# Designed miniproteins, single chains: the designs that were tried, part 64

Each design is a single chain, and the fold is of that chain. pLDDT is the mean over its residues in the fold that is shown.

## One batch from the design tools (miniprotein)

Design m2213
Fold by ESMFold2-Fast:
Structure m2213 (fold): chain A 95 residues (1-95)
Amino acid sequence: SPYDEKQKKLQEISDKFEKRLQEILDKNPSVSQEEKDFLLDMIRTITDLADNPTVRRRLRDALLDYVKEKYPEIYEEFKKLLDELEDEIDKVLKS
């Protein structure tokens, strides 16, 4: 069904962006395994909030503030990743 196709696309987006974030985090030895797991879980949570844009954007903004303060070395790449994730979620929801 169209609903099942959208859910499958959202899952594929989550998997894709988790993999991209994992690659960014693995290049940065300052990020602990617990922090990597936390940030990867947040990508899943953002995708799970596809139908709740207000809460999703608040979570995104809070994560950007967190990474900017704690891991400034990855902030620009992380911000770009979250911006691209938002764009891909919006495209699925509009289709």
Scores: mean pLDDT 87

Design m2214
Fold by ESMFold2-Fast:
Order: sequence, then structure tokens, then C-alpha cells
Structure m2214 (fold): chain A 74 residues (1-74)
Amino acid sequence: SGGRRAAEHSRRAVELLRRGDREGAIEHLRRAAEAGRDNPPARVSAQRAVRLVEQGGPDEDAIRQAEEAAKAAL
């Protein structure tokens, strides 16, 4: 299902961000937004996480948004 796939991609992005793999995290967050496109809270949180990573801010802010995306997708 889209929700399960969106949650998986968002959780994978959290793991990648904790490892410092920002490029991998962006790819998974974009996939999470696509898989969760019919769920606005999940999609919006995944998109916010992408922007936070791209802006080079603290990874913890992006991790928080990715975790919210995963919770909203389920």
C-alpha cells in the first residue's frame, strides 16, 4: 500500500540522516512524498524534510519531519 511504502521510505530517510547520508535521505523522502501523495500530512512532512536537508540546517530538524511523515503515513 502507499501508506506502508511512504512510512518505509520516511523511516529509511531517518536512518540515512543519522548516518550523514543526506543525498540518500533526499531520494527516500521524495519517494515517501510520492507514495503518500494521497495523504497530505505525510506528503507535506516528507516535503518539509527534503527542504530542511537541502538548506543544510541541523539534521535533527529534518529527522523530526521525516518521523512525522512516517507516523502520518500509517
Scores: mean pLDDT 87

Design m2215
Fold by ESMFold2-Fast:
Structure m2215 (fold): chain A 79 residues (1-79)
Amino acid sequence: SEIEKEIKELEETWREVVEAGDRERLLGFAKAAMAVIGRAAGKTAADNPALAARADAMDLAEREEAFERALEIYRKEKE
């Protein structure tokens, strides 16, 4: 399925970014994940700066957890 392929590609990209120690890309993924989580929780665009700040403060484990949560939300939205 298209959704399964897209999720797999995102997971593969995340793994590559983690292995490379690319902190800029890791932060980018964390910010995107927090935006997805925020929208699912009923947050608006006005909340985006606060969500981005939370992503910036996250350690790697917290960013991974946010990324996995965002992928699960994305899967449900596309079904």
Scores: mean pLDDT 81

Design m2216
Fold by ESMFold2-Fast:
Structure m2216 (fold): chain A 96 residues (1-96)
Amino acid sequence: MKEALERIIKIVDQTIEKIKEMKKNKAPNEEIIFEVELSASFMLMIASIAGDSETAEEIAKATKEAVEYIKKGEIDKALEVLEELREWLKERLEEV
């Protein structure tokens, strides 16, 4: 469980950094959505293999919300959602 959470946190960190770079470079919203969906797929796979349904539910919820903000052009709000997910994951890591 701890190793799975650490891996997921690393993916969230990398995704946040990549989206910030994509925003700076004015990447199409569809490309930003693709990156969120791709990272979500990897994180959900890791959580599933670890048997961590609570983490899987939070990832699914946060990534869906982030995608909806990106569809509206609200990329900064999508980043806030992902940063909140990162904080939740770090708090959970301290409890396991």
Scores: mean pLDDT 87

Design m2217
Fold by ESMFold2-Fast:
Structure m2217 (fold): chain A 65 residues (1-65)
Amino acid sequence: ADEVLEKARRAIDLARKAIEEGHKNTAKQAIDSARLYAEKLRRLGHQEEADRIMAEVDELEAKLN
């Protein structure tokens, strides 16, 4: 569980940095990875953590034009 949450946070950090640097493809891949980890957290019963990751994913996706 902790490893999945850690991977989700790393994916969000990568997406945020990629957006700042203008690397749209890298940002999209990192956002997709964060979504997959959030879904895995949800299946493991970590719904609150999954919801927080998804909220950050939605915010990052909104910045990706």
Scores: mean pLDDT 83

Design m2218
Fold by ESMFold2-Fast:
Structure m2218 (fold): chain A 60 residues (1-60)
Amino acid sequence: SLQELLQLKKENDALVEEANALYQKYLEGKISKAEYDAKMAEIKAKLDELAKRLEAIEKE
């Protein structure tokens, strides 16, 4: 499932970019620490889920 692996890696890259964008907005004072922490927790949960799926595919 090379196509599935590529799709999951693409989604992982998108989440990393979203996390980086949130960090920049936080540094610029555009979002509160509470909002930053909450949104980062959501991104981390999604990244953890994708990591488990990627690991399962790579151990095929």
Scores: mean pLDDT 83

Design m2219
Fold by ESMFold2-Fast:
Structure m2219 (fold): chain A 91 residues (1-91)
Amino acid sequence: DKVIEELEKAFKEGLKEALEKGGYLAPHELDQILLEIEKAILEGNSEKIREIAASHPLDEEQAKRLEEEVKKMLEDVKKNKKELNKPPRFS
């Protein structure tokens, strides 16, 4: 699942940069970041995910929350792709 691995890697790289910057966002800004990441995941755009994740300074708690939500989104996409990659049935 190369696409999912690339999206996850890009997100982790961006999140690391956000943590290195250090900061705090209002709840509505976190919600906006989550929406932008969700769109980028659906587009399969790893570069955009990295840029979005890196664009804002985050503290440890906000980074953890963002990571948990993105992990949930990626697992959803993994489930859908596993169904598509199902071996052909003998029909």
Scores: mean pLDDT 75

Design m2220
Fold by ESMFold2-Fast:
Structure m2220 (fold): chain A 98 residues (1-98)
Amino acid sequence: MKEEEEIKKAIEKIIELLKELTGISEEEAQEIVDLMLNPTKYERELPPEILEKLTELAEKAEPVIEEKIPEAEELAEKGKGRLEVLKLLIEVLEEVKK
């Protein structure tokens, strides 16, 4: 239906998965999602504690991410909307949660 509503739902799902996988607060998970969608903020505002938790999550997700890299690269090359990228991230996080 509306892409904006789907994006919001995807972001909420990612926040929930990040909280479950890393034990971070909802506010910290929201900051991580915001930084992923706004790379410019990453250069100025990423706290060391959040960076550490992201590194831990990345290490756990590494095998799943490797399988999804070609799909993510294709989405980026085609300039596909944020929704497709967010859906791919949800798939990675859900696989790590198993």
Scores: mean pLDDT 66

Design m2221
Fold by ESMFold2-Fast:
Structure m2221 (fold): chain A 88 residues (1-88)
Amino acid sequence: SLNDLLKEIKERIERVKKIRDMARETLASKYGPEKAEAAERIYEDFYLKGKSLLQIAKEYGISPEEAIELLRAYEDAVKKAREQLEKE
């Protein structure tokens, strides 16, 4: 039914939000809140907007190496958050 589909969509949205919040907290603890936010935006720019790491590095005023580090750190944090929720 439509109500069952809406419930599943809401549950998936809440799970995605929880994973993102957990990843942001993990990165904020390591890099501080500003770099944690930057890491999430770099991930979105790279995967959702199709920007190259060189373009992202120029736009953010950082090195390509730092852009790669922040992208990888966010990916690892998301993976760990997902694994933590799977154990619950």
Scores: mean pLDDT 86

Design m2222
Fold by ESMFold2-Fast:
Structure m2222 (fold): chain A 73 residues (1-73)
Amino acid sequence: SRAEAEEKLREFEEALLSRKEEIQKLSPEDQAKVFALLGEAQEAIARFLAGEMSLEELKEELERILKELEEII
């Protein structure tokens, strides 16, 4: 449901906020990778809201992005 998607989005946002200081300390190259991953998250959310993606697909995509962020940070 939309409510479940919003919950996953909040979890993603909280994870990013908890790592804000670490992101600021990254090299310019790694910061660019973080921004690219944030763009992918924004695109996935937009596709979900447009009805082009299921909730399960959104969850999987956000989890993948979060894991890649953790590998950089």
Scores: mean pLDDT 78

Design m2223
Fold by ESMFold2-Fast:
Structure m2223 (fold): chain A 76 residues (1-76)
Amino acid sequence: MSLEEIAAATAYQAAVLGRNMPPEEAARQAEEDALKRWPEVAEVEVEVTVGPRSVTATATVTDKAGNRATATATVH
């Protein structure tokens, strides 16, 4: 997977989790899952925002070489 694909998958998971749990817990779970799933990943930062009819999550992923990718996902 590309780093951009990892960021997109992480953002999507965080947005889906944020539908059923507090945004801070959804972000933490998505960060932990990404670090466990992809050995090339060194750092993950996820922000989850819950709106009245949607959840938006942004994931920034840094690999062990220092490359960075950011993706945003919104679920309704």
Scores: mean pLDDT 86

Design m2224
Fold by ESMFold2-Fast:
Structure m2224 (fold): chain A 101 residues (1-101)
Amino acid sequence: ASDEEITEGVQLIARGVMNVVAKIYESRGLPRAAELARQAGDVMVEAIRYRHRGDRAGEAAAYARLSDLHRELAEVLRDRPEWAAAEAQLSERYRALAERL
């Protein structure tokens, strides 16, 4: 069975999920949040690629970038406390992942 096929599937899911999130933010009049969500999707794809090739430094840098993007999302969504809290939790989680690599 192909590890390549599994990696491609995970990349498609990651990008797809963040594109749906971005469209939700756009529909709610949140264009900056939508842009940050799309950027997070792209960085998730890069993290998966680094992981697949065994580039731990690249994977750590990608998780650090994801932490920063989700922190910016929490800031932009400050007036929506449930969404801001979820994005802040994701930021902390990605920071921990980057620090463990």
Scores: mean pLDDT 85

Design m2225
Fold by ESMFold2-Fast:
Structure m2225 (fold): chain A 77 residues (1-77)
Amino acid sequence: SSSREAALQEVVKHVNKAIEYDDKGDYEGAAEHLRKAAEALKKAGWDDAAQALYDAAEDVKNKKSKADDAVSIEGQR
């Protein structure tokens, strides 16, 4: 179907960009492209897969905060 073909094309494009940005340590750029991939999946009706990519985007975006939290948690033990 055209909607699946369009979604797959956009997902592959944006996931590849997300990997490139994550590899460079640009977590904001990586998260933005994961969100774009999620929007393509949502538009095609793959709501569960889209939600997984939205969650992945938020996790990638928050990598800096999670690193800071790890230092704080070590101090509590």
Scores: mean pLDDT 74

Design m2226
Fold by ESMFold2-Fast:
Structure m2226 (fold): chain A 71 residues (1-71)
Amino acid sequence: LSPEEKAQKLLELLKEMGVYPNKEQLEELIEKLELDDKLRRQLELTLAYMAASEGFKEANEEQYKKILEAL
């Protein structure tokens, strides 16, 4: 998968789980997915909108592990 496809897969998984990563989890995901600065900015903006949404909660450790395993 391209870095862009990996970022899209991450967003779809987060939407399915109804969660958003915290700052530390997000930094780890960006490093793991090897996202460039452009994709990083796009992901950060999308996640900020999700964090502002009433339908999304901060990911707990179990949810975060499932996200890492799926990527």
Scores: mean pLDDT 79

Design m2227
Fold by ESMFold2-Fast:
Structure m2227 (fold): chain A 64 residues (1-64)
Amino acid sequence: SAAEERRRAAELARELARQAAAVGAAAGYDVTLTQVSEDTFQVTATHGDETRVTTFSAEDILRA
């Protein structure tokens, strides 16, 4: 069902965000993982004066 596909995509989005956070931290960034909605996660990585924000969402995964 569409609801099951969306739930699986949301779980994958969370997993990808967690992996991105781990990679950023290993690379020397100060990393924060924030859940901004039920199916959307943001990873904020800061190093010196540089800040990068990456968004992972169920919708982006379903459209990939």
Scores: mean pLDDT 85

Design m2228
Fold by ESMFold2-Fast:
Structure m2228 (fold): chain A 98 residues (1-98)
Amino acid sequence: MVAALQQRIDQQLQALRDAVRAKDIKAIRREWGRMLQFLDELVRAISGTTDPAVAAEMEDLLRRFLREAARILTEYAKETGDERAKTRAQYLQSLLDR
C-alpha cells in the first residue's frame, strides 16, 4: 500500500514538473485538478487507517507531496510571474501548516 502511494505521488509530481517545464497553462490546470483529487483521496485513506504506524507513514508521504508540489509551483511562479501558480503554491503551503 505505502509503496503504491509513493509511486502515485512520484507520478503526480512528475506530471506537474512536465507541465510547468512545457509552460503549458492548460496542462498545469489539469494537473492541479488531479492533484486536488489525489489529496482528497489520500486524506480519506489516512482517516480510514487503523494502524498508527501506517497512518504516520502516510502523513509523512502527504507532507512530502505538499512540500514538493508547492516548491514546483513556487519556482514556476518566480520564473514566469504566474499569480495563479503563486496562489496554488500558497494554498499547498497552508495545508502543511495545519
Scores: mean pLDDT 85

Design m2229
Fold by ESMFold2-Fast:
Structure m2229 (fold): chain A 85 residues (1-85)
Amino acid sequence: YTVDIAGYSSSEEVLEQGAKALDELAAKYGTKGVTRRDAETVYLRAEFDSKEKAEEFGKEALELAKKVGMDAATVTIREKKVFLP
């Protein structure tokens, strides 16, 4: 299962804190996550073997984004297909 997280803020400090916090959360879950940042957006893609873990991570990531000031944050969970990169 793949969890895609996108957070928006007009503050560079908030985006930096959000990116760092999401990286730390991915490490805490023991998942291979990739955090990418643009001028006004933070993106994280993380992979999980179970739907329940993906949903739990997504909820925590959304709450974490709100805590650092990224109120316009979204989470999308998809089933990962083994034969599609």
Scores: mean pLDDT 74

Design m2230
Fold by ESMFold2-Fast:
Structure m2230 (fold): chain A 84 residues (1-84)
Amino acid sequence: LTPEQELEAQLALIEIEVAVAKISLERNDLTPEEKKEMIERLEKWKERADQLIAQARALGNTQLVADAEAVKKDIEELIKKIKE
């Protein structure tokens, strides 16, 4: 894989994790412990998204930067929703 393809694959993985978190949250059957674990997991994916944004900027890939920023925003909104 090229460096850009590797970053695209990593972004896709983060997107899948976000989708799984959204599905879990929609069930409304999460315990306080499960919510805490989900927040911790989402915080780690947010850190990975930040790294991906920096790497995409270094490559000059404006589209990948925008896509990664959108995913980071989704993660931030999910964390906020879970904490409420």
Scores: mean pLDDT 86

Design m2231
Fold by ESMFold2-Fast:
Structure m2231 (fold): chain A 61 residues (1-61)
Amino acid sequence: SSTLEKAKIIAEWAVSNIPKETPKEVAFEKVMKLLKAMFPDMSEEEWKEVEEYIKKLLEEK
């Protein structure tokens, strides 16, 4: 969906702007809070996909 696509783009941007020294759990929480504020109407399935994507981005960082 276009919403999921936008959420992934914002997630990538947000992860890139988190300091490298930030603990991954804290970084994940910050990104999720931002995305939930911007995209409150996303489905549970879309949230699961976004959460997995954020975790992968943080592991690659």
Scores: mean pLDDT 83

Design m2232
Fold by ESMFold2-Fast:
Structure m2232 (fold): chain A 78 residues (1-78)
Amino acid sequence: EFEKEKKEILEKYKDNPVEAAREIVALTLAKHYGIPVDVARELLELAEKLAEQGRTDLARKAFNFEITVEEAREALAA
């Protein structure tokens, strides 16, 4: 089923390989940590925003799911 979900993402984003990779990473993290894929996707988006602000260490922790969505949101607000 995981392989099927990855193929569906690749087909949906066939003209946008960066978005396809992002969705596959979100799916992989969701399966690894046992969390909903929408939560993993939000955490990846927050990590990207933290990196854009130059907060690379926090972005890396968010990307590796070492901090929660709430902690990442608070970090962005500070």
Scores: mean pLDDT 76

Design m2233
Fold by ESMFold2-Fast:
Structure m2233 (fold): chain A 81 residues (1-81)
Amino acid sequence: VSLSSLVTAAGLLVVAAEIADEKDRPQAVEGAISLLEQVLPQATPEDIPLLIRIAERVKEVATGDLKARAESLLEQARAMA
């Protein structure tokens, strides 16, 4: 699986989370966060702006521990920019 495929998958999971019922939303958010955690160590400077946007959207729909993980990812991505 390529880096661009993982980024695309994370973006699709964020869209799924945004349109999901409240009971299904945490599952999509967890999936997006897990993919971003996998992608971020491999990211190039060209990927960073998109990863920041995806992380910001994940943070908006995440709650509790998932929101803390999304905030951590956003901080890491911004540090790489």
Scores: mean pLDDT 80

Design m2234
Fold by ESMFold2-Fast:
Structure m2234 (fold): chain A 108 residues (1-108)
Amino acid sequence: APLTPEEVAGLKILEKLLGRPVTGVLDQALIDEVRRLLSTFDTDGDGVIEGVELFNFYLILSTALKQLGFRVLSPKEFAEAFGGEKIDLRDPEAVARRFARLLYLAQP
């Protein structure tokens, strides 16, 4: 399915933050990079980030984004952006799209 305008805008932000060329295209290399980055928070290796893992991801990302002038989303808003109270790394394309959407929502 094609990216939404918000996903395209968020993807360009994500590409800038990762030091990648800004294309607005969700390619497999970017999907794999996002999956690898988020997998560092999956400490039990089940492919799902939830509970304390999700809170640690929220805290680290929110701190980094705040330093760059982005809005701080509440834990609830953050969880809702990823489709609920867990991030399922077994669908890495959906995760990358939701991450892009979150960055769009967190713009100043």
Scores: mean pLDDT 82

Design m2235
Fold by ESMFold2-Fast:
Structure m2235 (fold): chain A 85 residues (1-85)
Amino acid sequence: RVGYRSVRGTLTSEGPITSFLSKNGEVIQLDGDSKILGLELEDGTKITANSAQELAQKLHELGYTVSAGRQVDATTNGVGGVKEV
């Protein structure tokens, strides 16, 4: 399982979502504010990036699916790991 770092709403504050990725049903919303994003994968691999695009690209290579459409506003804790039930 992936330990994700939830990113709040988009940097633009407008629009539905900047970008988010999912793997094994987990969703992470990425903000385009170029902040350092850190994720720990199920493999124990620690992914760190300075931009949402870079992080999404790295995760995509590791089997993540980047999807933009639904805005999932979550903080560091998220909603207990469940965005929609």
Scores: mean pLDDT 44

Design m2236
Fold by ESMFold2-Fast:
Structure m2236 (fold): chain A 67 residues (1-67)
Amino acid sequence: NAAGEKSAEAAVKAAEAGDGTAAATGGYQHRLAGASPEALKKAVEAAKKAGVGAGVIGTQRALEGAE
């Protein structure tokens, strides 16, 4: 949904600002926009591993509703 899509884009953008991680997190964008729990968890893990707090917060919001 819209909230999930926005959170996914935030996570991807945060990773892009960090480095080439954007290529990896970009792969999640499609599923994150769908607000699927599996994809959201992967985005959180990717953002966490990349050290992007902003992306994690946004994705976490979507996860709360999509679990």
Scores: mean pLDDT 51

Design m2237
Fold by ESMFold2-Fast:
Structure m2237 (fold): chain A 61 residues (1-61)
Amino acid sequence: ATATYESADGTKVTITSGPNGLATVTATRPDGRVTEGLADARAVYEAALADGMKLVSGEPP
């Protein structure tokens, strides 16, 4: 599953669920910088919601 969230500063975060409960997290800042990392899929979705990010497209796990 893939979900894209947007924060108040215009940063877009795409979370792609992978195997073993891991997710690939790609953050694109308004200045065009892209940061990628691996995290626990459940934890990163819950953190995005806790930080008040809005779901723009896709579905959380």
Scores: mean pLDDT 78

Design m2238
Fold by ESMFold2-Fast:
Structure m2238 (fold): chain A 72 residues (1-72)
Amino acid sequence: EPVERLRRIKAELERMAEQAHAAGDEEKYRFLQLAIDAVDALIEALKSGALTPEEALRMAEDIYRDAKRALA
């Protein structure tokens, strides 16, 4: 289910944001919040029919990959 896949990606980003916040990493925390907001927008677009499941999943995977890469 595409919405569940996107929610799973969001949950992983939220977990990373909580860890960054607990560690006092404000820059990483803020960056992850932007990534979370972007995935929320994709979930809404998918629910409204503005994006196909394939498009939404590719964009969410790109956001997740970019978030991981930018913070390395």
Scores: mean pLDDT 83

Design m2239
Fold by ESMFold2-Fast:
Structure m2239 (fold): chain A 81 residues (1-81)
Amino acid sequence: MKYEKIAEKVREKLTQLGYPELGELAADEILTLGKEGYSFEQIKEHVTGLILNEAISRNDPELGKKMAEAVKEIIDEVEKE
């Protein structure tokens, strides 16, 4: 399934950026929303919101933007396949 591929790539990317726990959390969210039939647009919105909120709580909005952008790129790339 495409959302399983998205979840794996997002987990790997956030782990590479030094946030393995957030990567796992984001991957679990993608799998849950995908199984429930949410659109790729809805999954993108929910997951990027989760990442941005986490970054705000850590007082690092620039890192949050970078992570959210990477997630958007992964979702858009896999959706086009």
Scores: mean pLDDT 81

Design m2240
Fold by ESMFold2-Fast:
Structure m2240 (fold): chain A 81 residues (1-81)
Amino acid sequence: MVRVTVEVEFADPAAVAPAVQAIFEAAREAGALSVEGTRVTERSAVLVAEFESREAAEAFARRAEEAARAAGATRVRVRIE
């Protein structure tokens, strides 16, 4: 299995929850076997999603970065393991 970790930070705390929701939806659409999210601070969150294939993980990683940036993320870090 392939794990994707998405770390996001925002200037506006109100942007965190909608961005996390959009990333969760992207994970489900990419066929994630599991997806979990943790709010780290008022302005930051970490999501972890697991996939059966690297192809699905890479598709999700791209969509997650797009969704975070569209929501106004000041920092986005994506890791595929």
Scores: mean pLDDT 85

Design m2241
Fold by ESMFold2-Fast:
Structure m2241 (fold): chain A 120 residues (1-120)
Amino acid sequence: SPALEEGTRYLVEGARAFEAGDYQKSAELAEKAYELFKDVDPYLAGVAYMLAGISYYKLGDYEKAAEWFEKAARLFEEVDPTHPLAAEAYRLIAESYKKLGDTEKAEEYQRRADEVEAAA
């Protein structure tokens, strides 16, 4: 599929930008990858959301990071309710809320991560 090929290229370029410390470019490329994956592959769409989330986290935009990780978690749970990447996404939401000083939400999402891992 042309969309899968192009989306994968954006995802790879986004990962390279992330490794180079260009978190803004990484987020932009991840968002482009998501637009290509959203109607064709929910797993790859979730992976693109994870890259966008971690990129925003590195930029210090913890609220936006949490939003992208929550979207990723939902997509991974649609693939498999006990998916390891859903647990990872919930853990990263918890870390994002911890950075925001929202200890209650951080504990809530950490518990959700633990529940997904325990069910796997």
Scores: mean pLDDT 89

Design m2242
Fold by ESMFold2-Fast:
Structure m2242 (fold): chain A 90 residues (1-90)
Amino acid sequence: SEAEEREREEGRRELEKLLEETRRRYEEDPEGLIARGVAGARAAAALEAAGRLEDLTPEDLAGAELARALLALAREENDDELVERLQREA
């Protein structure tokens, strides 16, 4: 349906927008962005292991999402060192 096509198109545009924004932020402050992402991802992992993922703060949720976006960006750009670092630290 046209609605399903629009939803799929919107999802793709949001992902492209997220990756482009993440790339820009990474170019401005790579270490600060990695630190925020790692902190959020570690908080999410700890709460998930405890069965308390619903207690995740908006800031830590944003950090965990940022870690996923950074990992996706690193894979897209074939930055193997960044992929390994994010997988090790988060």
Scores: mean pLDDT 81

Design m2243
Fold by ESMFold2-Fast:
Structure m2243 (fold): chain A 84 residues (1-84)
Amino acid sequence: SMEEEIERLVNNIVSLLKEMKDAGESRASMVVVARYALREAAKHFGREVSEEELERVAEEVVDAIEAGDYEKAKQIILDFLKKK
């Protein structure tokens, strides 16, 4: 289902960013990767997104990951992908 596909993708993005954090990657590098992953996800689900919104959401996700709040990071991505 689309819900299961979204959940899997959200978990994969969070896991990737957590791995980057644990490997000592910079915030700037994590934001670039998050932005790319979110852009590709938006395209896959046919969601139109502005560059400003994409940058903002990527930064919010990375900030949550850096804070160790992985549930918040997942919720930010879920809200982004489900927004009509």
Scores: mean pLDDT 86

Design m2244
Fold by ESMFold2-Fast:
Structure m2244 (fold): chain A 77 residues (1-77)
Amino acid sequence: LPDEELLRQAKRVVMRLLSSMYRKVPREEIVRAVKEGARLAREMGFSDDDVFDNAVSSLLSAGFSREEAERIAREAV
């Protein structure tokens, strides 16, 4: 598809910003932020699988364990 490189770049920027936000909020707010991010990603045309994988990757980048990242992503997506 045209501009796939641009879409990949936009996805990377969004996930980096979400990762930065997660470092300073309590768990309840993290779940809410992931839900909002998932909603926006779906509006941008990402699949549910991509949204889940991106949520897990973002949480891992923010310092969460694999187990906790997957748990939060399941609750939020």
Scores: mean pLDDT 71

Design m2245
Fold by ESMFold2-Fast:
Formats: sequence, structure tokens, C-alpha cells
Structure m2245 (fold): chain A 81 residues (1-81)
Amino acid sequence: SLEEQARALYAEAKARIDAVIAEGMANGLSDEEILARLREILDETRARLEALGVPEEQIERYLSQLDAYAAWRLAEARAAA
């Protein structure tokens, strides 16, 4: 279903966010560099959701949630370092 495909893309985006933060921290990247990579994930996720025909309001909700998740995960990673 469209819902299952959208949910899978959301889960994939979260996993990619976690991987980018972990790799960035391990390699000593700046917040600017990590945030740039996180922005690419959000942009790609938007494009894929749009290609599936997900309504714009739902896309904006998913992207807002992913943005908040990315910000929280980066802050937690920095606090733990």
C-alpha cells in the first residue's frame, strides 16, 4: 500500500540519519558538515514521497518529524561525546 511504502521510506530515512550522525562523529565532522548531509537525506526523502504520490500535508509532517529527530539525535550524540 501507499501507507506501507511511505512508512518504509520514513524508517529508511531515520536509519540513514542515525548512520550519518554516527559516521560524522567518528570522523570528527563539524555540525555544519553533518547538518548538510542530513539535509540531503530530507531532500531525497521528500522527492521519493512525492514520486509515490503521498499528499503534501503528509510529506510535510514526515519531514518535520525527521528534522526534529535529526536535531535530537545530533544533540544527544554531542552530549555523549
Scores: mean pLDDT 88

Design m2246
Fold by ESMFold2-Fast:
Structure m2246 (fold): chain A 84 residues (1-84)
Amino acid sequence: SEKHEIIQKTTEEAVNFIKENADLILSSKSKEIKELLEEIDKLGRELGELAQDPSASLEEVKELSKELLKKLEELKKLLEKEKE
C-alpha cells in the first residue's frame, strides 16, 4: 500500500535521525529543540493512527508526512547550531 510505504519511510527517517543524534538531543538545554521533539512525536503518533484507519486518505498521509519531515529539517538546523 502506498499509504503504508509513506508512513513507514517517514517514521523510519525520523526514528533513525533521533537515534543517531540522541546524545546531542539529551544534552541540549534548548527549549526550541525540546518543543520541536514534542511536535515530531505528536505528528508520528498521528501518522500511526492514520496507519490503523482504513478510511484515511492518501492525501492526508502525504500532508502529515510532509509536515513531520519539515519539522525534522528544523530539528536538524537547530542541532547544527548547538554543535557550534
Scores: mean pLDDT 83

Design m2247
Fold by ESMFold2-Fast:
Structure m2247 (fold): chain A 70 residues (1-70)
Amino acid sequence: SLLERLRELARAGDIEGLRELLRRARTLEDRVAAADAIHGAVSGTPMRSREQIRRLTQAALDGRRQALAE
């Protein structure tokens, strides 16, 4: 899966591979996952779980909707 590939690259510190996957990301969830993996690799923190990435993506969408409604 994409998340497993991102986790493997982040663990290996393969920033180039992570950037390539981010450029090829086709959905908001895929972009959030790739961005989280890059952040984790750079900051030395583990990548969030699949469920957490989905919740983060939904929270971003909800926040955007709320901001647009104001």
Scores: mean pLDDT 76

